# Designs tried in a protein design run: designed miniproteins, single chains, continued (5). Part 96

Each design is a single chain, and the fold is of that chain. pLDDT is the mean over its residues in the fold that is shown.

## One batch from the design tools (miniprotein)

Design m19340
Fold by ESMFold2-Fast:
Structure m19340 (fold): chain A 81 residues (1-81)
Amino acid sequence: SIDDALAQANALLDQAKKQHPDVSTLINNAAGHLKNLAADPQDEITIGMIYLIIGVLKTVGANQAADAIEQALNLILSASK
């Protein structure tokens, strides 16, 4: 279910915040967008905002945090089908 996917997504992001506390604000912003996306999985603007956060994290070298957010996004999108 999408609720189960959101719970798994939040667990991934909580782990990423523990490993990378210096980018925790960006991870928290992504978590907020993922919660909104779980309520409306067709929201292209929210998907775009999540990809912008992923891009910023990659730019500052936080690749593992970026990968965790991308995995979380894919969990929500896959559960919406």
Scores: mean pLDDT 87

Design m19341
Fold by ESMFold2-Fast:
Structure m19341 (fold): chain A 80 residues (1-80)
Amino acid sequence: MSEAVKKAEEKARELIERAKETIEKNKDNKELVERLERSIRDVEESLREVREDPENYIALFRFLAALTELETTLREAEKA
């Protein structure tokens, strides 16, 4: 696999763990929990596509976009 895929996969694991921790701390904020759960699912699904076809650059870019959206959602949750 390309180096970019390995780095993104490691980052995905870290962000998913942070997102799960954020969900646990914000159990009463239903909208935030649902948004984070959807973002986690998008990242997991995109990662699955990349792992199945690592030479598909479109899948890779989609995965990186999902990672960026999850990171942005976490950043906004931390600042709110």
Scores: mean pLDDT 79

Design m19342
Fold by ESMFold2-Fast:
Order: sequence, then structure tokens, then C-alpha cells
Structure m19342 (fold): chain A 68 residues (1-68)
Amino acid sequence: SLVAKAPLPAPGESSVEQKSEQVGDQTLIHVETVQRQPDGTIYTTTVTYSVDSDGKVTLLSTKFEERK
């Protein structure tokens, strides 16, 4: 399975990890972005999309999460 896991950044910083995989004639791309606030609050955004052989981009899923 395709999983992107961004590392926890320093307070006030952001980190990003991207994983891609070829599935038939499509490229599946998974991106996780982590933002760490100075107060320790963490915002995580995970996006999965596909790009087909014609270059068409399709958003498959998006998730937003907040934690302390």
C-alpha cells in the first residue's frame, strides 16, 4: 500500500513527504504535510490523487487532522 509519513517538524516549521506508485497506466500520489505550531499544536493534511496517461489529475481523498 502507498503511505506517505512526514516527519514531525520543529515548532513553527512544516514538513512534507510524497510517495508515488505506478498502478497500471496511472500514477498514484500520496502527500502528507505536517505543520507544527509554536504552542505544540500539530496540523496534518493528507492528500491522495491519481494522474492518468493523458495527464488528467483526479483527487481521490483529502484528510485534515489537528492534535496537541
Scores: mean pLDDT 83

Design m19343
Fold by ESMFold2-Fast:
Order: sequence, then C-alpha cells, then structure tokens
Structure m19343 (fold): chain A 85 residues (1-85)
Amino acid sequence: SLEELKEKYKYQLFDAETIEQLVKELARIHIEEARRALANPADPETLQRLISKLEEMLKITKDPELKAELQRVIDELRAQLARMA
C-alpha cells in the first residue's frame, strides 16, 4: 500500500537509484489501484482521478517496460470511461 511505501522510505538517504526504485514502486501501486477499478466498475470521477495519477507517473518513469504498462492501463481506463458515456 501507499502507507507501507511511505514508512519504508521515511528515513532513507535518497540517491538516484533509490528514487528510481521508489518511482517504480509508486507506479506499481497506482497500476494495481487502476486494475482493481477496472475489475470492479468505479464511477467516472474515480476513473478520471486514476488516469491523472497514472499520467503523472508516466512523466517521471524511466523504465520502458513500466512506461508501456502505464500507457496500457491508461488506455484501458479511458476505454472504460468511454463505455460509461
């Protein structure tokens, strides 16, 4: 969870590798949140909030595999939102 991640890094010295690892873990948490929203239909406002969070993660993520997964999940959320219109 996000709270567990905050506690894990609360007193860490932040070098570039640690920051990259933190970004990767945050992206994974947001992807899992988004996949849960896709499995259990969420309201349009929740879907839009998740899209915004994932787009922000996409801006700071350097891992190409994780970037591809973020984009795929964003596309799935947008498709779900379109079906609710």
Scores: mean pLDDT 77

Design m19344
Fold by ESMFold2-Fast:
Structure m19344 (fold): chain A 90 residues (1-90)
Amino acid sequence: MDEERRRLLLEAHRLVAEAAEAVAAGDLETATRLFTEALRLLEEALGRSLGDVEELARQAVAELASLPAEEVRALAEELRARVAAAEAEL
């Protein structure tokens, strides 16, 4: 159970890092798709619905797109580093 949950959370974080990188690159369509997938994995890990995950993904992408590209890139780098560190502990 906990190992499966950890796997789902790691995949969700990886997708969020990729989505943030896509936002920094101006690819909002790819970012929205990746965030939607990450939220679906998060629902599975939590064992409950988060509501309209597509709408939540669109809101997240819109908020990130409102930030300077340098801040979004820094966030993507931080998330990617955290995922790599967590994977190294597996």
Scores: mean pLDDT 79

Design m19345
Fold by ESMFold2-Fast:
Structure m19345 (fold): chain A 73 residues (1-73)
Amino acid sequence: MRKLSKEEIEEILKKAEKYMLEDPDPAIRLAALHGLKDLLDEPRVKKILEKVIEEDKYPEVKAYARKLLEEIE
């Protein structure tokens, strides 16, 4: 997704973070995390993943976020 403008990437990441932290449906939160797979090279994604691991209440969502973070590190 490096064809997107910096502004578009920032907006997408802001909305994805909002969905991952505030959406009551764990399936929607997992879908938002899947969307980050194409943006794992974006530095801001690491901070979003760390926040999801810390704040999400659903073990499966935390596990997937942790797996994505390990792929970066």
Scores: mean pLDDT 75

Design m19346
Fold by ESMFold2-Fast:
Structure m19346 (fold): chain A 80 residues (1-80)
Amino acid sequence: MKKLEELLKEAKEATEELAAKLAELGKISEEEAAAAKAHVEALAEYILSNYENWSEEEQERIIEALEREIEELKKELEKL
């Protein structure tokens, strides 16, 4: 579970940084930035609450999906 907790922390931090920069540049509203942060926090809580109930194959797929999402968020941040 430590890897999941670390990935969720990275996803939250990357989302927060991207949303903050986009709002600062006037590309999204502050309300949209706040909504993005709230959404990633809700998803993280959902994943953490259900992770232990999923099969090992489902758990591995979630880890892979999070790693891909973090990479995509970092690429979007680099495009700014």
Scores: mean pLDDT 81

Design m19347
Fold by ESMFold2-Fast:
Structure m19347 (fold): chain A 82 residues (1-82)
Amino acid sequence: MKEKIEEAIKKVREALEAIDNGDYETAISLLEEAVKLFKEAGDEEGARHAETAINILRYTGNKEAAKQHLERAIKIAEEKLK
C-alpha cells in the first residue's frame, strides 16, 4: 500500500504545478485520481484534504487555500510512509 500513497503524493504535486499554471481543470482531474489512491491506501485524512482542495478550486478559485490543503495532504501521507 506504500506504492499507492507515493502515487497519490505524485498526483498532488502535479496538481500543485497545474494550479500554479492556472490550469484548474487539469489540477482537479489529478486530485480526483489522488483522492481515489488515498482512499485505496486507507489515508482518509489525505483524501479529505484533496477533496476540500477540489471544492475550493471549483467554487471559489482561491488557489492559496487549495494549496494549503494539498500541502497538508502531502505532509499526512509522508508521515504514513515513515
Scores: mean pLDDT 86

Design m19348
Fold by ESMFold2-Fast:
Structure m19348 (fold): chain A 64 residues (1-64)
Amino acid sequence: DLVELARELNRVLDEIETADADRIAALADQAVPLNGQVERLLAQGQQLPEELREHYAEVTAPPG
C-alpha cells in the first residue's frame, strides 16, 4: 500500500529532521529501501497525498 509505505517513510524523514547527525545516518539507511518502494508504486500510477509529497521532495532534492 503506497500510503502505508509513504507514512512509514514520512515517519523516518520526520525523525531525521529532529535527530542528531549520528542518528541521521541510521535513519537514512532505513529511508532508502522505503523510498525505492514508494517510487515503484508512483511509477505504477499511484499518487501521494500532498503532505507526504512535499516532505518526500524536500528529502530527495535538498536546497544547496
Scores: mean pLDDT 69

Design m19349
Fold by ESMFold2-Fast:
Structure m19349 (fold): chain A 66 residues (1-66)
Amino acid sequence: DGYLKTTKAVSYALNGDLEKARKYVEEAEPTNPTGAKAARAFLEAIEKGKSDDEGLEEMNRAAVES
C-alpha cells in the first residue's frame, strides 16, 4: 500500500528517523509515485533544517506539480 508507506515516511521524518523515512519513500514509489515524490520533498525540507510547516508546504507543492 503506497499510501500507508508514504504516511510512514512522513511520520518517521517528523520523528527524526530519516533513514526509515527514506526507506518508506523508496518502497512507496512503485505504487504511489506522486505520494513518494511529495514525501521526498518533505524529507528534503527537514534535512535542510526547515520547519514542519515549511516541509508540509514543499510536500503539497510537489504533489500538485505531478
Scores: mean pLDDT 77

Design m19350
Fold by ESMFold2-Fast:
Structure m19350 (fold): chain A 68 residues (1-68)
Amino acid sequence: SQKRQIQRQIAVLESAKGVLEIALNSGLLDASAKVMGVSPEQVRKEIEEAIKELDKKIEELKKQLKEL
C-alpha cells in the first residue's frame, strides 16, 4: 500500500540519519580530520547540515502519511 511505501522510506531515512549521528558523536571524527589537515569543526557542521536535510525529508513524508 502507499502508506507502507512511505513508512519504509521514512525508516530508510531515519537509518541514514542514525549513521550520521553515530559519526558526529564518534571521537574518531576529530582524530581523522586532524590527520587529514581539515577543520574538525567544519566537518561536524557539514554532518549537522546533512542531518537537518534528512529531517526535512522525513517531515515531508510524515505530512504525506497524515494526509492518507
Scores: mean pLDDT 83

Design m19351
Fold by ESMFold2-Fast:
Structure m19351 (fold): chain A 81 residues (1-81)
Amino acid sequence: DKAEKELYELSKLPELLSHEEALKLREELGLDMSPLQLIDLLELIKNASFEDFKKILEELKENPLLSKEELEELVKKYSPS
């Protein structure tokens, strides 16, 4: 819960993201993704609501990402724009 909110807050930071902070949150959340995929996720969700972000995290927890394309599709599904 706290780790989810911390990861969401990181998505609202400037483009220059702390890789070390993102990696720690990845481990706490049990996300099966690479550091680069995690950074891509944060960039894609920066305009999403926290509720949409939670739905995206639940999906990632149940269905680990294989590619950046799958990540973009997932974000688009829960964060319409």
Scores: mean pLDDT 68

Design m19352
Fold by ESMFold2-Fast:
Structure m19352 (fold): chain A 59 residues (1-59)
Amino acid sequence: SHLQQGQQYLKQGIQAYLEGNYQQSSQYFTQAATYFQQAGDQRGQRLSQALSDISQQEL
């Protein structure tokens, strides 16, 4: 489901961020936001977008 895909990308984004791979983490968080939007999960979408923005600020 779109919700499960959003959750999977969110986990991958967090892992990449902890490894210092900020470009990759931003991409994962952006994909998570897209899937949460398709699932109607506004909270997940907003969280994922905020994490993507934070990851980009590290670059």
Scores: mean pLDDT 88

Design m19353
Fold by ESMFold2-Fast:
Structure m19353 (fold): chain A 82 residues (1-82)
Amino acid sequence: GEERARYIGRAISQALQAAGFPVPLAETAYEAGRAIGRLLGLSEEEQEILGAAVDDAAKNGSLEGAKRAAESAVEYVREKLG
């Protein structure tokens, strides 16, 4: 639900900040996904697609928890940028 998506979004943005990435705190999984897209240099349209995908995954239970979602986001960003 919405509360789960909010919790996951905050956890993702906090983990990215802790890993040294210049990402603002996200209040939703959608905002966290958009922030990842922006960090990766994606277009505005691609940022919206990624935001929607992260939000959907957070709401439908595909993300097993905030900690694992946060760890996976950090790994994903490191893989794409490194």
Scores: mean pLDDT 81

Design m19354
Fold by ESMFold2-Fast:
Structure m19354 (fold): chain A 74 residues (1-74)
Amino acid sequence: MPVVESIEVEERYTDPGVSPLDSSVEMTITLHYRDGRREVIEIRRQPDVSVDSQVVQDRLLQAYEEMRRSQEEA
């Protein structure tokens, strides 16, 4: 399985001039794998969808746990 060596996160608000809570947010997550591969994940949060910071944190923790498990299986 691919082993993640580092994670890079970049956030962008698509509607400048409005509240961050009212605009769509694009999040670009770049996963750098130990074998030299790179994966880019784009996540878009819509203003009509309520997403708590806790939900985002939980998802990131789950992703880290999955990556850690892959490292232990290697």
Scores: mean pLDDT 60

Design m19355
Fold by ESMFold2-Fast:
Structure m19355 (fold): chain A 92 residues (1-92)
Amino acid sequence: MAADYAKKALELVEKGEERKAILYIRQATDLLPEASDEERIEASKYLAKTLKVAREKGFDRVAELAEKALQRMVEIGTGPARDAAEKALKEA
């Protein structure tokens, strides 16, 4: 579930739909505490790409929220899920 919202946020930011992308990033972030490690790993990949695209387009608020979501996954994650989120932050 969290990964689906993160994937949609990426699609929206690529289309320049900044306001809608923000809503989907927030939904993904809210679902992260209940998400499986597999879901968190997938969500981190989409959020990292969203962060990169947002930075390229100058969507500062989208970039801020995507970065905070990845930081949150590092804080609450364990093992491979935490490692994936940390790598995503560095790759973005």
Scores: mean pLDDT 83

Design m19356
Fold by ESMFold2-Fast:
Structure m19356 (fold): chain A 63 residues (1-63)
Amino acid sequence: RRRLEELQRRASRESGVPLGTIRGLRTAEEQERAAVEMFRQGLVEAGFALLEIAELLREEERR
């Protein structure tokens, strides 16, 4: 989905983490763990982007 790609780019840009690393987090659980780490570091926008990615991955998994 275009939204997933946009969120992955945003998470990478806001966190400084490479896009390939963000895409390597294949499960919603991995994305949620990364989001918690971002919130802990004060990277609020990166954290929210990762949570939205996690939600999209949960939706795709349930299809």
Scores: mean pLDDT 80

Design m19357
Fold by ESMFold2-Fast:
Structure m19357 (fold): chain A 103 residues (1-103)
Amino acid sequence: GPTREGILEAIALILDLIGTLIEYERGLISPAELLDVAEEALDRAVELYRSGKIDPELAARVIRLVLEAAERVLADPDASAEVKARARRLKERAEAVLEEVEA
């Protein structure tokens, strides 16, 4: 079942993603830097969920923020083709995991 350590780590991922999205919207970080944070957050949320350390609802919250990050990069005219390719892969991975979590 969910652990206190897993829940606290997922909360930290949510706060880090929200903060990073705000920094991105303010032009303080690049699209590539936003994706670096979002990719790491997805990988860690998947580990926490599949090991049973967090519940599906908390996992879905992290994954939805990762999807928001990917979608913002895809809509960004300053993002390179390579960075947009990263965002597409991240979106596809996040959507697949979200379907698993909501099953």
Scores: mean pLDDT 92

Design m19358
Fold by ESMFold2-Fast:
Structure m19358 (fold): chain A 71 residues (1-71)
Amino acid sequence: ASDAELLDAILEHLRELGLPEEVIEELRKCKSVDDVDRYGVRLLLEGREEEVAKIGEAVRRACEALGLPLP
């Protein structure tokens, strides 16, 4: 699957997990999983650990749905 397909799947799972639209919009700007990881580090530095955990779960679900290896 392309990075775009993976990112789209991640965004769908983030909506299901009830993340704020602000976080979803920032993740929509990401071009790769590396960009997602970088955003996650920023959220951790801001004390938003719960949102980082939900992003990780969305990535896991998206990878499983697309048959991709987990990061």
Scores: mean pLDDT 77

Design m19359
Fold by ESMFold2-Fast:
Structure m19359 (fold): chain A 65 residues (1-65)
Amino acid sequence: MSLLEQLGRLLDGILRVGTPEQRKEAFKLAQKFHEALLAGDLASAQKYLDELQSILDRSLEQQKS
């Protein structure tokens, strides 16, 4: 799976189950991810994807059904 494909999947999930505050945080992380990717900093890009995954996991834990 590409880094951009992972970003899209994570953002889609957060938009569906996240709070407005979590959505704002996700878009900030998406901007940082894009800046890191343009700079060739793949380690930082992966770190921001991991932070997005953490937001999604917390959102899903709060929203059981």
Scores: mean pLDDT 81

Design m19360
Fold by ESMFold2-Fast:
Structure m19360 (fold): chain A 99 residues (1-99)
Amino acid sequence: SKSELLTQIDTLITTVNTKISETTDPVQVFLYKEAKTELVNIKTELSTYTPEEFQRIQQEETNFLNQLETLLTENAEPGSLLSLLNDRAVEVLKRILLR
């Protein structure tokens, strides 16, 4: 549901904020801040989706959030987080072009 997805996003924002406060690597901090920006953007956009649009994007959103959670939990290297964020940016651009 939309409310379950919102709860997952809020939890991930909290996790990312903790990672930012605990990390001294400036590249990793930059990528965590980019991840946080994307989470905030998803949360904002969820309020604009119709039920049909939500059903269409729900699987892609869930996949991104689950992948991000895994990378944060495993303290993955910057390259893995960059790859995920890059793939997400392409997905968002495709949605804009097809809307």
Scores: mean pLDDT 86

Design m19361
Fold by ESMFold2-Fast:
Structure m19361 (fold): chain A 64 residues (1-64)
Amino acid sequence: MSDDEINRLLTGVAIYVQQGDLERAREMAERLERATGADADEVLALVKAGKGKEAAELAMRRKR
């Protein structure tokens, strides 16, 4: 998965969290976990806390 694809999924998680659609946000985080190995619950928690940069770093480190 490319960095651009990871950023698109993270943007989707952030948008759904802002909309209160936690089911869709979790689905996007689970797709990211399957592709990169980054824990979906951890990514979702970081995005909810406003730590989007940390969520991106976690996903990008795991994809290698």
Scores: mean pLDDT 77

Design m19362
Fold by ESMFold2-Fast:
Structure m19362 (fold): chain A 83 residues (1-83)
Amino acid sequence: SERLEQLKKLKEWILKKMDEINAPEEVKENVRLLFEQAIEKLEQGDFTGANILLLSALSEVYLVARQKGIEIDIKAILDEIKK
């Protein structure tokens, strides 16, 4: 599934970005788990559950980036995944 590949690529990109900004390990672990749960829901055909978990993961990323003084365009990321 193209959506699964895009979500997996986004997960890898986000986790790498979190390392680059020295995000707390606890926050990074939580984001990883939320992405893994979102992938699992998507594989089960639960698109609503997958989207909720993905938004939760991206919200955590947004908050830690803002605390570090970094801006992340969540809308651009979401548009790439939903297509």
Scores: mean pLDDT 80

Design m19363
Fold by ESMFold2-Fast:
Structure m19363 (fold): chain A 84 residues (1-84)
Amino acid sequence: SNIEKAIEFIKENPEKAIKVADQVASFYASLQDPAETARATALANTTKKAAEMVKQGMSKEEVIKFIKDGEAEADRLAAEVAAA
């Protein structure tokens, strides 16, 4: 699955994964899109925490659940900003 590949990438290249996530958030901020900036920022924070969980030896199942929960929260935050 795409999430399993993302976790393997975070495990092998944690600094690069975090850098890419931060760059995506900065890109949306530069477009002055507040909803997508909120989504990308939340996803970057999820990526940073997922990298720490992998470093701490948490199970693949726990990391997958955390990323899925983080994606749902990012969608909720973006929708809240868009509804304003």
Scores: mean pLDDT 82

Design m19364
Fold by ESMFold2-Fast:
Structure m19364 (fold): chain A 71 residues (1-71)
Amino acid sequence: MSVEEAKELLREALELLHQGRLEEARELAIKGVEALGKNGYISEKAKKGALEAIRSGDRVLLLNVTHDLLK
């Protein structure tokens, strides 16, 4: 998966989150973060932190982490 494809997954996750589709948003965000880490676009530490925040169940953390990775 390319960095561009990973970012597309993160953008789709944000759209799903805004629609209240929280589980689908989380699944796409996890896939996007894993792909960014695999491509070396983010550090291993950043990947681990992002995945923990996404898996926490906190909607605000999911939103903030996903938005930050798209900058």
Scores: mean pLDDT 82

Design m19365
Fold by ESMFold2-Fast:
Structure m19365 (fold): chain A 89 residues (1-89)
Amino acid sequence: VKTELERLASILAFHLTTGDTEAALEYADKLEPYDPVASEIFREAVEYLQQGDYSSFSSKFSAGMILLMSRGISASSKKGAELLGLPVP
Protein backbone atom coordinates (compact mmCIF):
# COMPACT_ATOMS: atom_id res chain seq x y z
CA VAL A 1 0.00 0.00 0.00
CA LYS A 2 2.67 2.53 1.05
CA THR A 3 4.95 1.60 -1.90
CA GLU A 4 2.12 1.92 -4.45
CA LEU A 5 0.96 5.23 -2.91
CA GLU A 6 4.56 6.57 -3.09
CA ARG A 7 4.77 5.46 -6.74
CA LEU A 8 1.45 7.07 -7.73
CA ALA A 9 2.14 10.29 -5.78
CA SER A 10 5.64 10.65 -7.30
CA ILE A 11 4.31 10.22 -10.86
CA LEU A 12 1.54 12.73 -10.04
CA ALA A 13 4.13 15.23 -8.73
CA PHE A 14 6.12 14.83 -11.98
CA HIS A 15 3.05 15.54 -14.16
CA LEU A 16 2.02 18.53 -12.01
CA THR A 17 5.53 20.05 -12.23
CA THR A 18 5.70 19.48 -16.04
CA GLY A 19 2.21 20.97 -16.58
CA ASP A 20 0.57 17.79 -17.94
CA THR A 21 -2.83 18.48 -16.37
CA GLU A 22 -4.56 15.51 -18.05
CA ALA A 23 -1.99 12.96 -16.76
CA ALA A 24 -1.93 14.73 -13.37
CA LEU A 25 -5.72 14.40 -13.04
CA GLU A 26 -5.51 10.70 -13.98
CA TYR A 27 -2.96 10.04 -11.21
CA ALA A 28 -4.86 12.18 -8.67
CA ASP A 29 -7.87 9.91 -9.38
CA LYS A 30 -5.66 6.82 -8.89
CA LEU A 31 -4.83 8.12 -5.39
CA GLU A 32 -8.52 8.15 -4.35
CA PRO A 33 -8.64 4.51 -3.05
CA TYR A 34 -5.44 5.06 -1.01
CA ASP A 35 -5.92 8.62 0.27
CA PRO A 36 -9.15 10.40 -0.76
CA VAL A 37 -8.14 13.62 1.06
CA ALA A 38 -4.81 13.88 -0.80
CA SER A 39 -6.59 12.97 -4.07
CA GLU A 40 -9.06 15.87 -3.62
CA ILE A 41 -6.29 18.38 -2.78
CA PHE A 42 -4.32 17.37 -5.91
CA ARG A 43 -7.47 17.60 -8.08
CA GLU A 44 -7.87 21.19 -6.80
CA ALA A 45 -4.20 21.82 -7.69
CA VAL A 46 -4.90 20.59 -11.26
CA GLU A 47 -7.94 22.92 -11.52
CA TYR A 48 -5.85 25.96 -10.49
CA LEU A 49 -3.06 24.96 -12.89
CA GLN A 50 -5.63 24.74 -15.74
CA GLN A 51 -6.87 28.26 -14.81
CA GLY A 52 -3.31 29.67 -14.80
CA ASP A 53 -3.62 30.47 -11.07
CA TYR A 54 -0.08 29.40 -10.23
CA SER A 55 -0.20 30.87 -6.71
CA SER A 56 -3.23 28.76 -5.69
CA PHE A 57 -1.77 25.78 -7.59
CA SER A 58 1.49 26.06 -5.61
CA SER A 59 -0.45 26.33 -2.33
CA LYS A 60 -2.59 23.23 -3.04
CA PHE A 61 0.31 21.18 -4.44
CA SER A 62 2.36 22.04 -1.34
CA ALA A 63 -0.56 21.14 0.97
CA GLY A 64 -0.97 17.75 -0.73
CA MET A 65 2.76 16.96 -0.50
CA ILE A 66 2.88 18.02 3.17
CA LEU A 67 -0.14 15.79 3.92
CA LEU A 68 1.56 12.78 2.29
CA MET A 69 4.81 13.53 4.16
CA SER A 70 2.85 13.62 7.45
CA ARG A 71 1.59 10.09 6.60
CA GLY A 72 5.17 8.88 6.01
CA ILE A 73 4.85 8.92 2.20
CA SER A 74 8.00 9.98 0.33
CA ALA A 75 7.05 11.48 -3.04
CA SER A 76 8.87 13.78 -5.46
CA SER A 77 8.78 14.82 -9.13
CA LYS A 78 12.36 13.48 -9.52
CA LYS A 79 11.25 10.02 -8.31
CA GLY A 80 8.25 10.25 -10.65
CA ALA A 81 10.53 10.90 -13.64
CA GLU A 82 12.73 7.94 -12.60
CA LEU A 83 9.67 5.65 -12.29
CA LEU A 84 8.57 6.66 -15.82
CA GLY A 85 12.09 5.98 -17.18
CA LEU A 86 12.66 9.66 -18.02
CA PRO A 87 15.89 11.59 -17.41
CA VAL A 88 15.82 14.12 -14.57
CA PRO A 89 17.19 17.50 -15.77
Scores: mean pLDDT 82

Design m19366
Fold by ESMFold2-Fast:
Structure m19366 (fold): chain A 79 residues (1-79)
Amino acid sequence: MKLTAEETAELVAAFKRLDTDGDGVISREELLKVFSEEEVDLMDADKDGTVSLGELLVYMSNLPDRETFEARLARMKAY
C-alpha cells in the first residue's frame, strides 16, 4: 500500500523514539522488543543487523492492509 503523509510522519516519529542513540538506524535487538523475528528479517533488507528508516518504510508500505500497518505502528508507539 502507499502510506499517507500523516502515516509517514507518525512512523518517522516512532522510529526516532526507538533510535535512542540518534544514529539513523535501529538494531535488530531493539526491534525484536516490538516486532517478531520474521518481521525484523523482512525489514533488514541489507542483512547487516540494523534497520534504517528507509527499510522500515518499505516494509510498512508492503503490508497487506491499513489495519496491519496501524497495529505495528501502535506497537512501536506503545514501546
Scores: mean pLDDT 76

Design m19367
Fold by ESMFold2-Fast:
Structure m19367 (fold): chain A 57 residues (1-57)
Amino acid sequence: APPAPARPARLYTPEEIDAIAEQVKKDLLLAGYDKETADEFAERARRVIERHNALLA
């Protein structure tokens, strides 16, 4: 039986993944973090979403 849906699990499009990664990078740069740290967090966010998609596919 399907679990009670709090937030539906869905596949993210490459467009959405790019948008999320770019937003994370911009937010960190605006907060005063260096480019290296911002790039690392953006890359990690992308990997997490890609793994989420792989688990649902």
Scores: mean pLDDT 75

Design m19368
Fold by ESMFold2-Fast:
Structure m19368 (fold): chain A 75 residues (1-75)
Amino acid sequence: EELRELGERLGDAAVQALKNGHLDIAKRVIEIAAELGPEAAEIVLEKVRQNKDTPELGKEAEKYAEELIAKARAA
């Protein structure tokens, strides 16, 4: 599915941003995924959860993704 492939790419980009210490870039990638739909945002969330290299930034990105997914599902 096109959305799943895009979600995977966005997830990889978010994880790369976190590994480089760029939480704001990771949050922007999460926003883009949420705009595409909750399924894409959930793929990004799963990728963020699997990243253990930057635990503090990863936890903030995870929380942000969960909030945006909840908002997208409520719409």
Scores: mean pLDDT 81

Design m19369
Fold by ESMFold2-Fast:
Structure m19369 (fold): chain A 81 residues (1-81)
Amino acid sequence: DKEKKIEEMKKKLLEEARPLAEEAREEARREGRVEELEELVEEVRKEFEENSSVELSEEDMEVLALAAAKVLREEEERRRR
């Protein structure tokens, strides 16, 4: 059952993404980088919508985009070091 497998994968992704999304928001607030985070989230959302056939609510998409933005920021920090 394709739909059941997709729903299970979405649930697992959201469970893992929620803490990362929360960390991304807290870090952006502390560093005064909320505008940069919002811009990055919008770019990630566009890429996900264009390259994914998975149906997600706007809320779920935002959580995944925030988590992805957190990972991308960590990679950028690693490159600077």
Scores: mean pLDDT 73

Design m19370
Fold by ESMFold2-Fast:
Order: structure tokens, then C-alpha cells, then sequence
Structure m19370 (fold): chain A 74 residues (1-74)
């Protein structure tokens, strides 16, 4: 079972990878890159929530990211 510290480190590394991939995509605007970063980050956290359904940290993070995306899309 992954510790909260291990989960946070995995999430951080995956988010950084997504951000780097998006930074290299010249077809997207700065705003589109921000939206895509959040969408892809939400997908990553959702996968982890499915693997660890009782982990409250992951649930809270997912809710926070979904709210941030809603604010950026409005």
C-alpha cells in the first residue's frame, strides 16, 4: 500500500510530466494548456481514487482540481 507521501510524490511527478508535454505542444494557446493540464491531472487523480477508494486525501485533491477546472472554464 502506498503511503500518503508516496502518493503525493507520484502525483507531483505525473503532474510535472503532463506540464512538460503540454509546454512542448505549439498548437495550444496558454489558456488551452492550463485547461488541459487540469483535465489530465483530474484523470490521473481519478485513476488513483479508483485504485484507493478509501483514501480521503485523493478524494479531496480530486474535488479541488475539479473546482479549479470549473473556475477556469467559466
Amino acid sequence: MMSDEELLEELRQRFLQIAQELANDSSLSEEEKRIQLLRRSIEVVRELVERHPDNKLLQSLLEGLEKELELLEK
Scores: mean pLDDT 78

Design m19371
Fold by ESMFold2-Fast:
Structure m19371 (fold): chain A 67 residues (1-67)
Amino acid sequence: HMVTLRAKVILENGEEKEITVTAASVADALRKLQEELEKKGYEITRVRLRRVSDTEWEAEIEAKKKK
């Protein structure tokens, strides 16, 4: 079964982005999201997860620019 993670990414300048990731687990979805942010030069500083349903998760993520 696949899960869908709807992530709200808040950057240190207050900019917000929504990213949706589908993966086999919420841990895999978070890893994919972290990889995407790292490719763009960001690192995750805080994660808040909430389960919405059997297949749906919401995340509020804070990220900052990598050095």
Scores: mean pLDDT 82

Design m19372
Fold by ESMFold2-Fast:
Structure m19372 (fold): chain A 83 residues (1-83)
Amino acid sequence: MKELLEEAFREAMAVADQGDPETAAKAKGIIAKAYLGALNSMEEDAVEVLREGAKEVASLPTPANKRAAEILQRAADELEALR
């Protein structure tokens, strides 16, 4: 779990940085909040925290933010599959 979350966090942060600098800072804040929330939650709650983070990032403009949201969604799907 922790290794999966750390890898997804690192990838999502890197992808968000490829977008508009103004929205990238906001996206990175949402990604960091989702990552910390997932780490501090039980596995069932961690999946929901990641899905909500993905929705928030996906609501931001730019294709880069949509790709970052997809990374968080995939991490949630992988955690759910391990249950």
Scores: mean pLDDT 78

Design m19373
Fold by ESMFold2-Fast:
Structure m19373 (fold): chain A 71 residues (1-71)
Amino acid sequence: TVGLIEGETRSGLLNAGASQEEATKAVEEIRELAKKGASTIEIQIHAARLLAQAGVPGAADLEEGLREIKE
């Protein structure tokens, strides 16, 4: 569910040293994508991108892999 992706993204960002405000904004972006009718895989790709931007190891590779699955 979207709520699971929200929780995992928040936890991943905070563990990578992001601020509480940055993590909250990332969760808001995920919620907005879901409201616009984005698929689960599109939301997961966006979450992986946010984690990669925060420097989470492996997140950039995860984003690329998810994009390949979607194509």
Scores: mean pLDDT 81

Design m19374
Fold by ESMFold2-Fast:
Structure m19374 (fold): chain A 100 residues (1-100)
Amino acid sequence: SEVDEAVDRAIKVLEELKKISKNPEIQKAADEMIKRLRELRDAGASPEEIAKALNEGLQKLFEVADKAYDEGKITKEEYEKIRKYLQELADIVNELIEKS
């Protein structure tokens, strides 16, 4: 289904993000987002509910990544790679909304 494809793509992007950053706050935010997406899928969530959860997780990941960069806990290169993965997640949200 469209929801299954979006969730699988999002989890794959989040797992790649976890490989790039070893920062514990970023790892935790990614893990919480993966868990939430799986729970919503298992509950038969709508595309709109998945898009909302993706947007909420994206905002949290941006906040945590920005803070880690500002505090010198991650490099500029790592931060830029993280932002690229966050953009891929945003693209998944936009595709899911456009098909709804």
Scores: mean pLDDT 86

Design m19375
Fold by ESMFold2-Fast:
Structure m19375 (fold): chain A 84 residues (1-84)
Amino acid sequence: KDNLSSTKKENKENLEKRIKIYKSFIEENKDNPILVPFLHLAIADDLLQLGKKEEAEKHFNEAKKFKSKTVNDIIDNIKKKVEK
């Protein structure tokens, strides 16, 4: 469920550090079909906050490869928040 994470801009340093942590978790857990797509979604959300829309789309596409309805629902929610 949503937790109050809609802000115009966060601290870029914190967003970049968080993205690096999530990427590290993907590398450590690349065989986990539940964790990996959710980490890609978290990275994509942070990338959108940094204005890196093309990189965010790549991570959304990686998450979609796991063919999860839950992942698709989360992507739609993130995109709706950003498009407003």
Scores: mean pLDDT 73

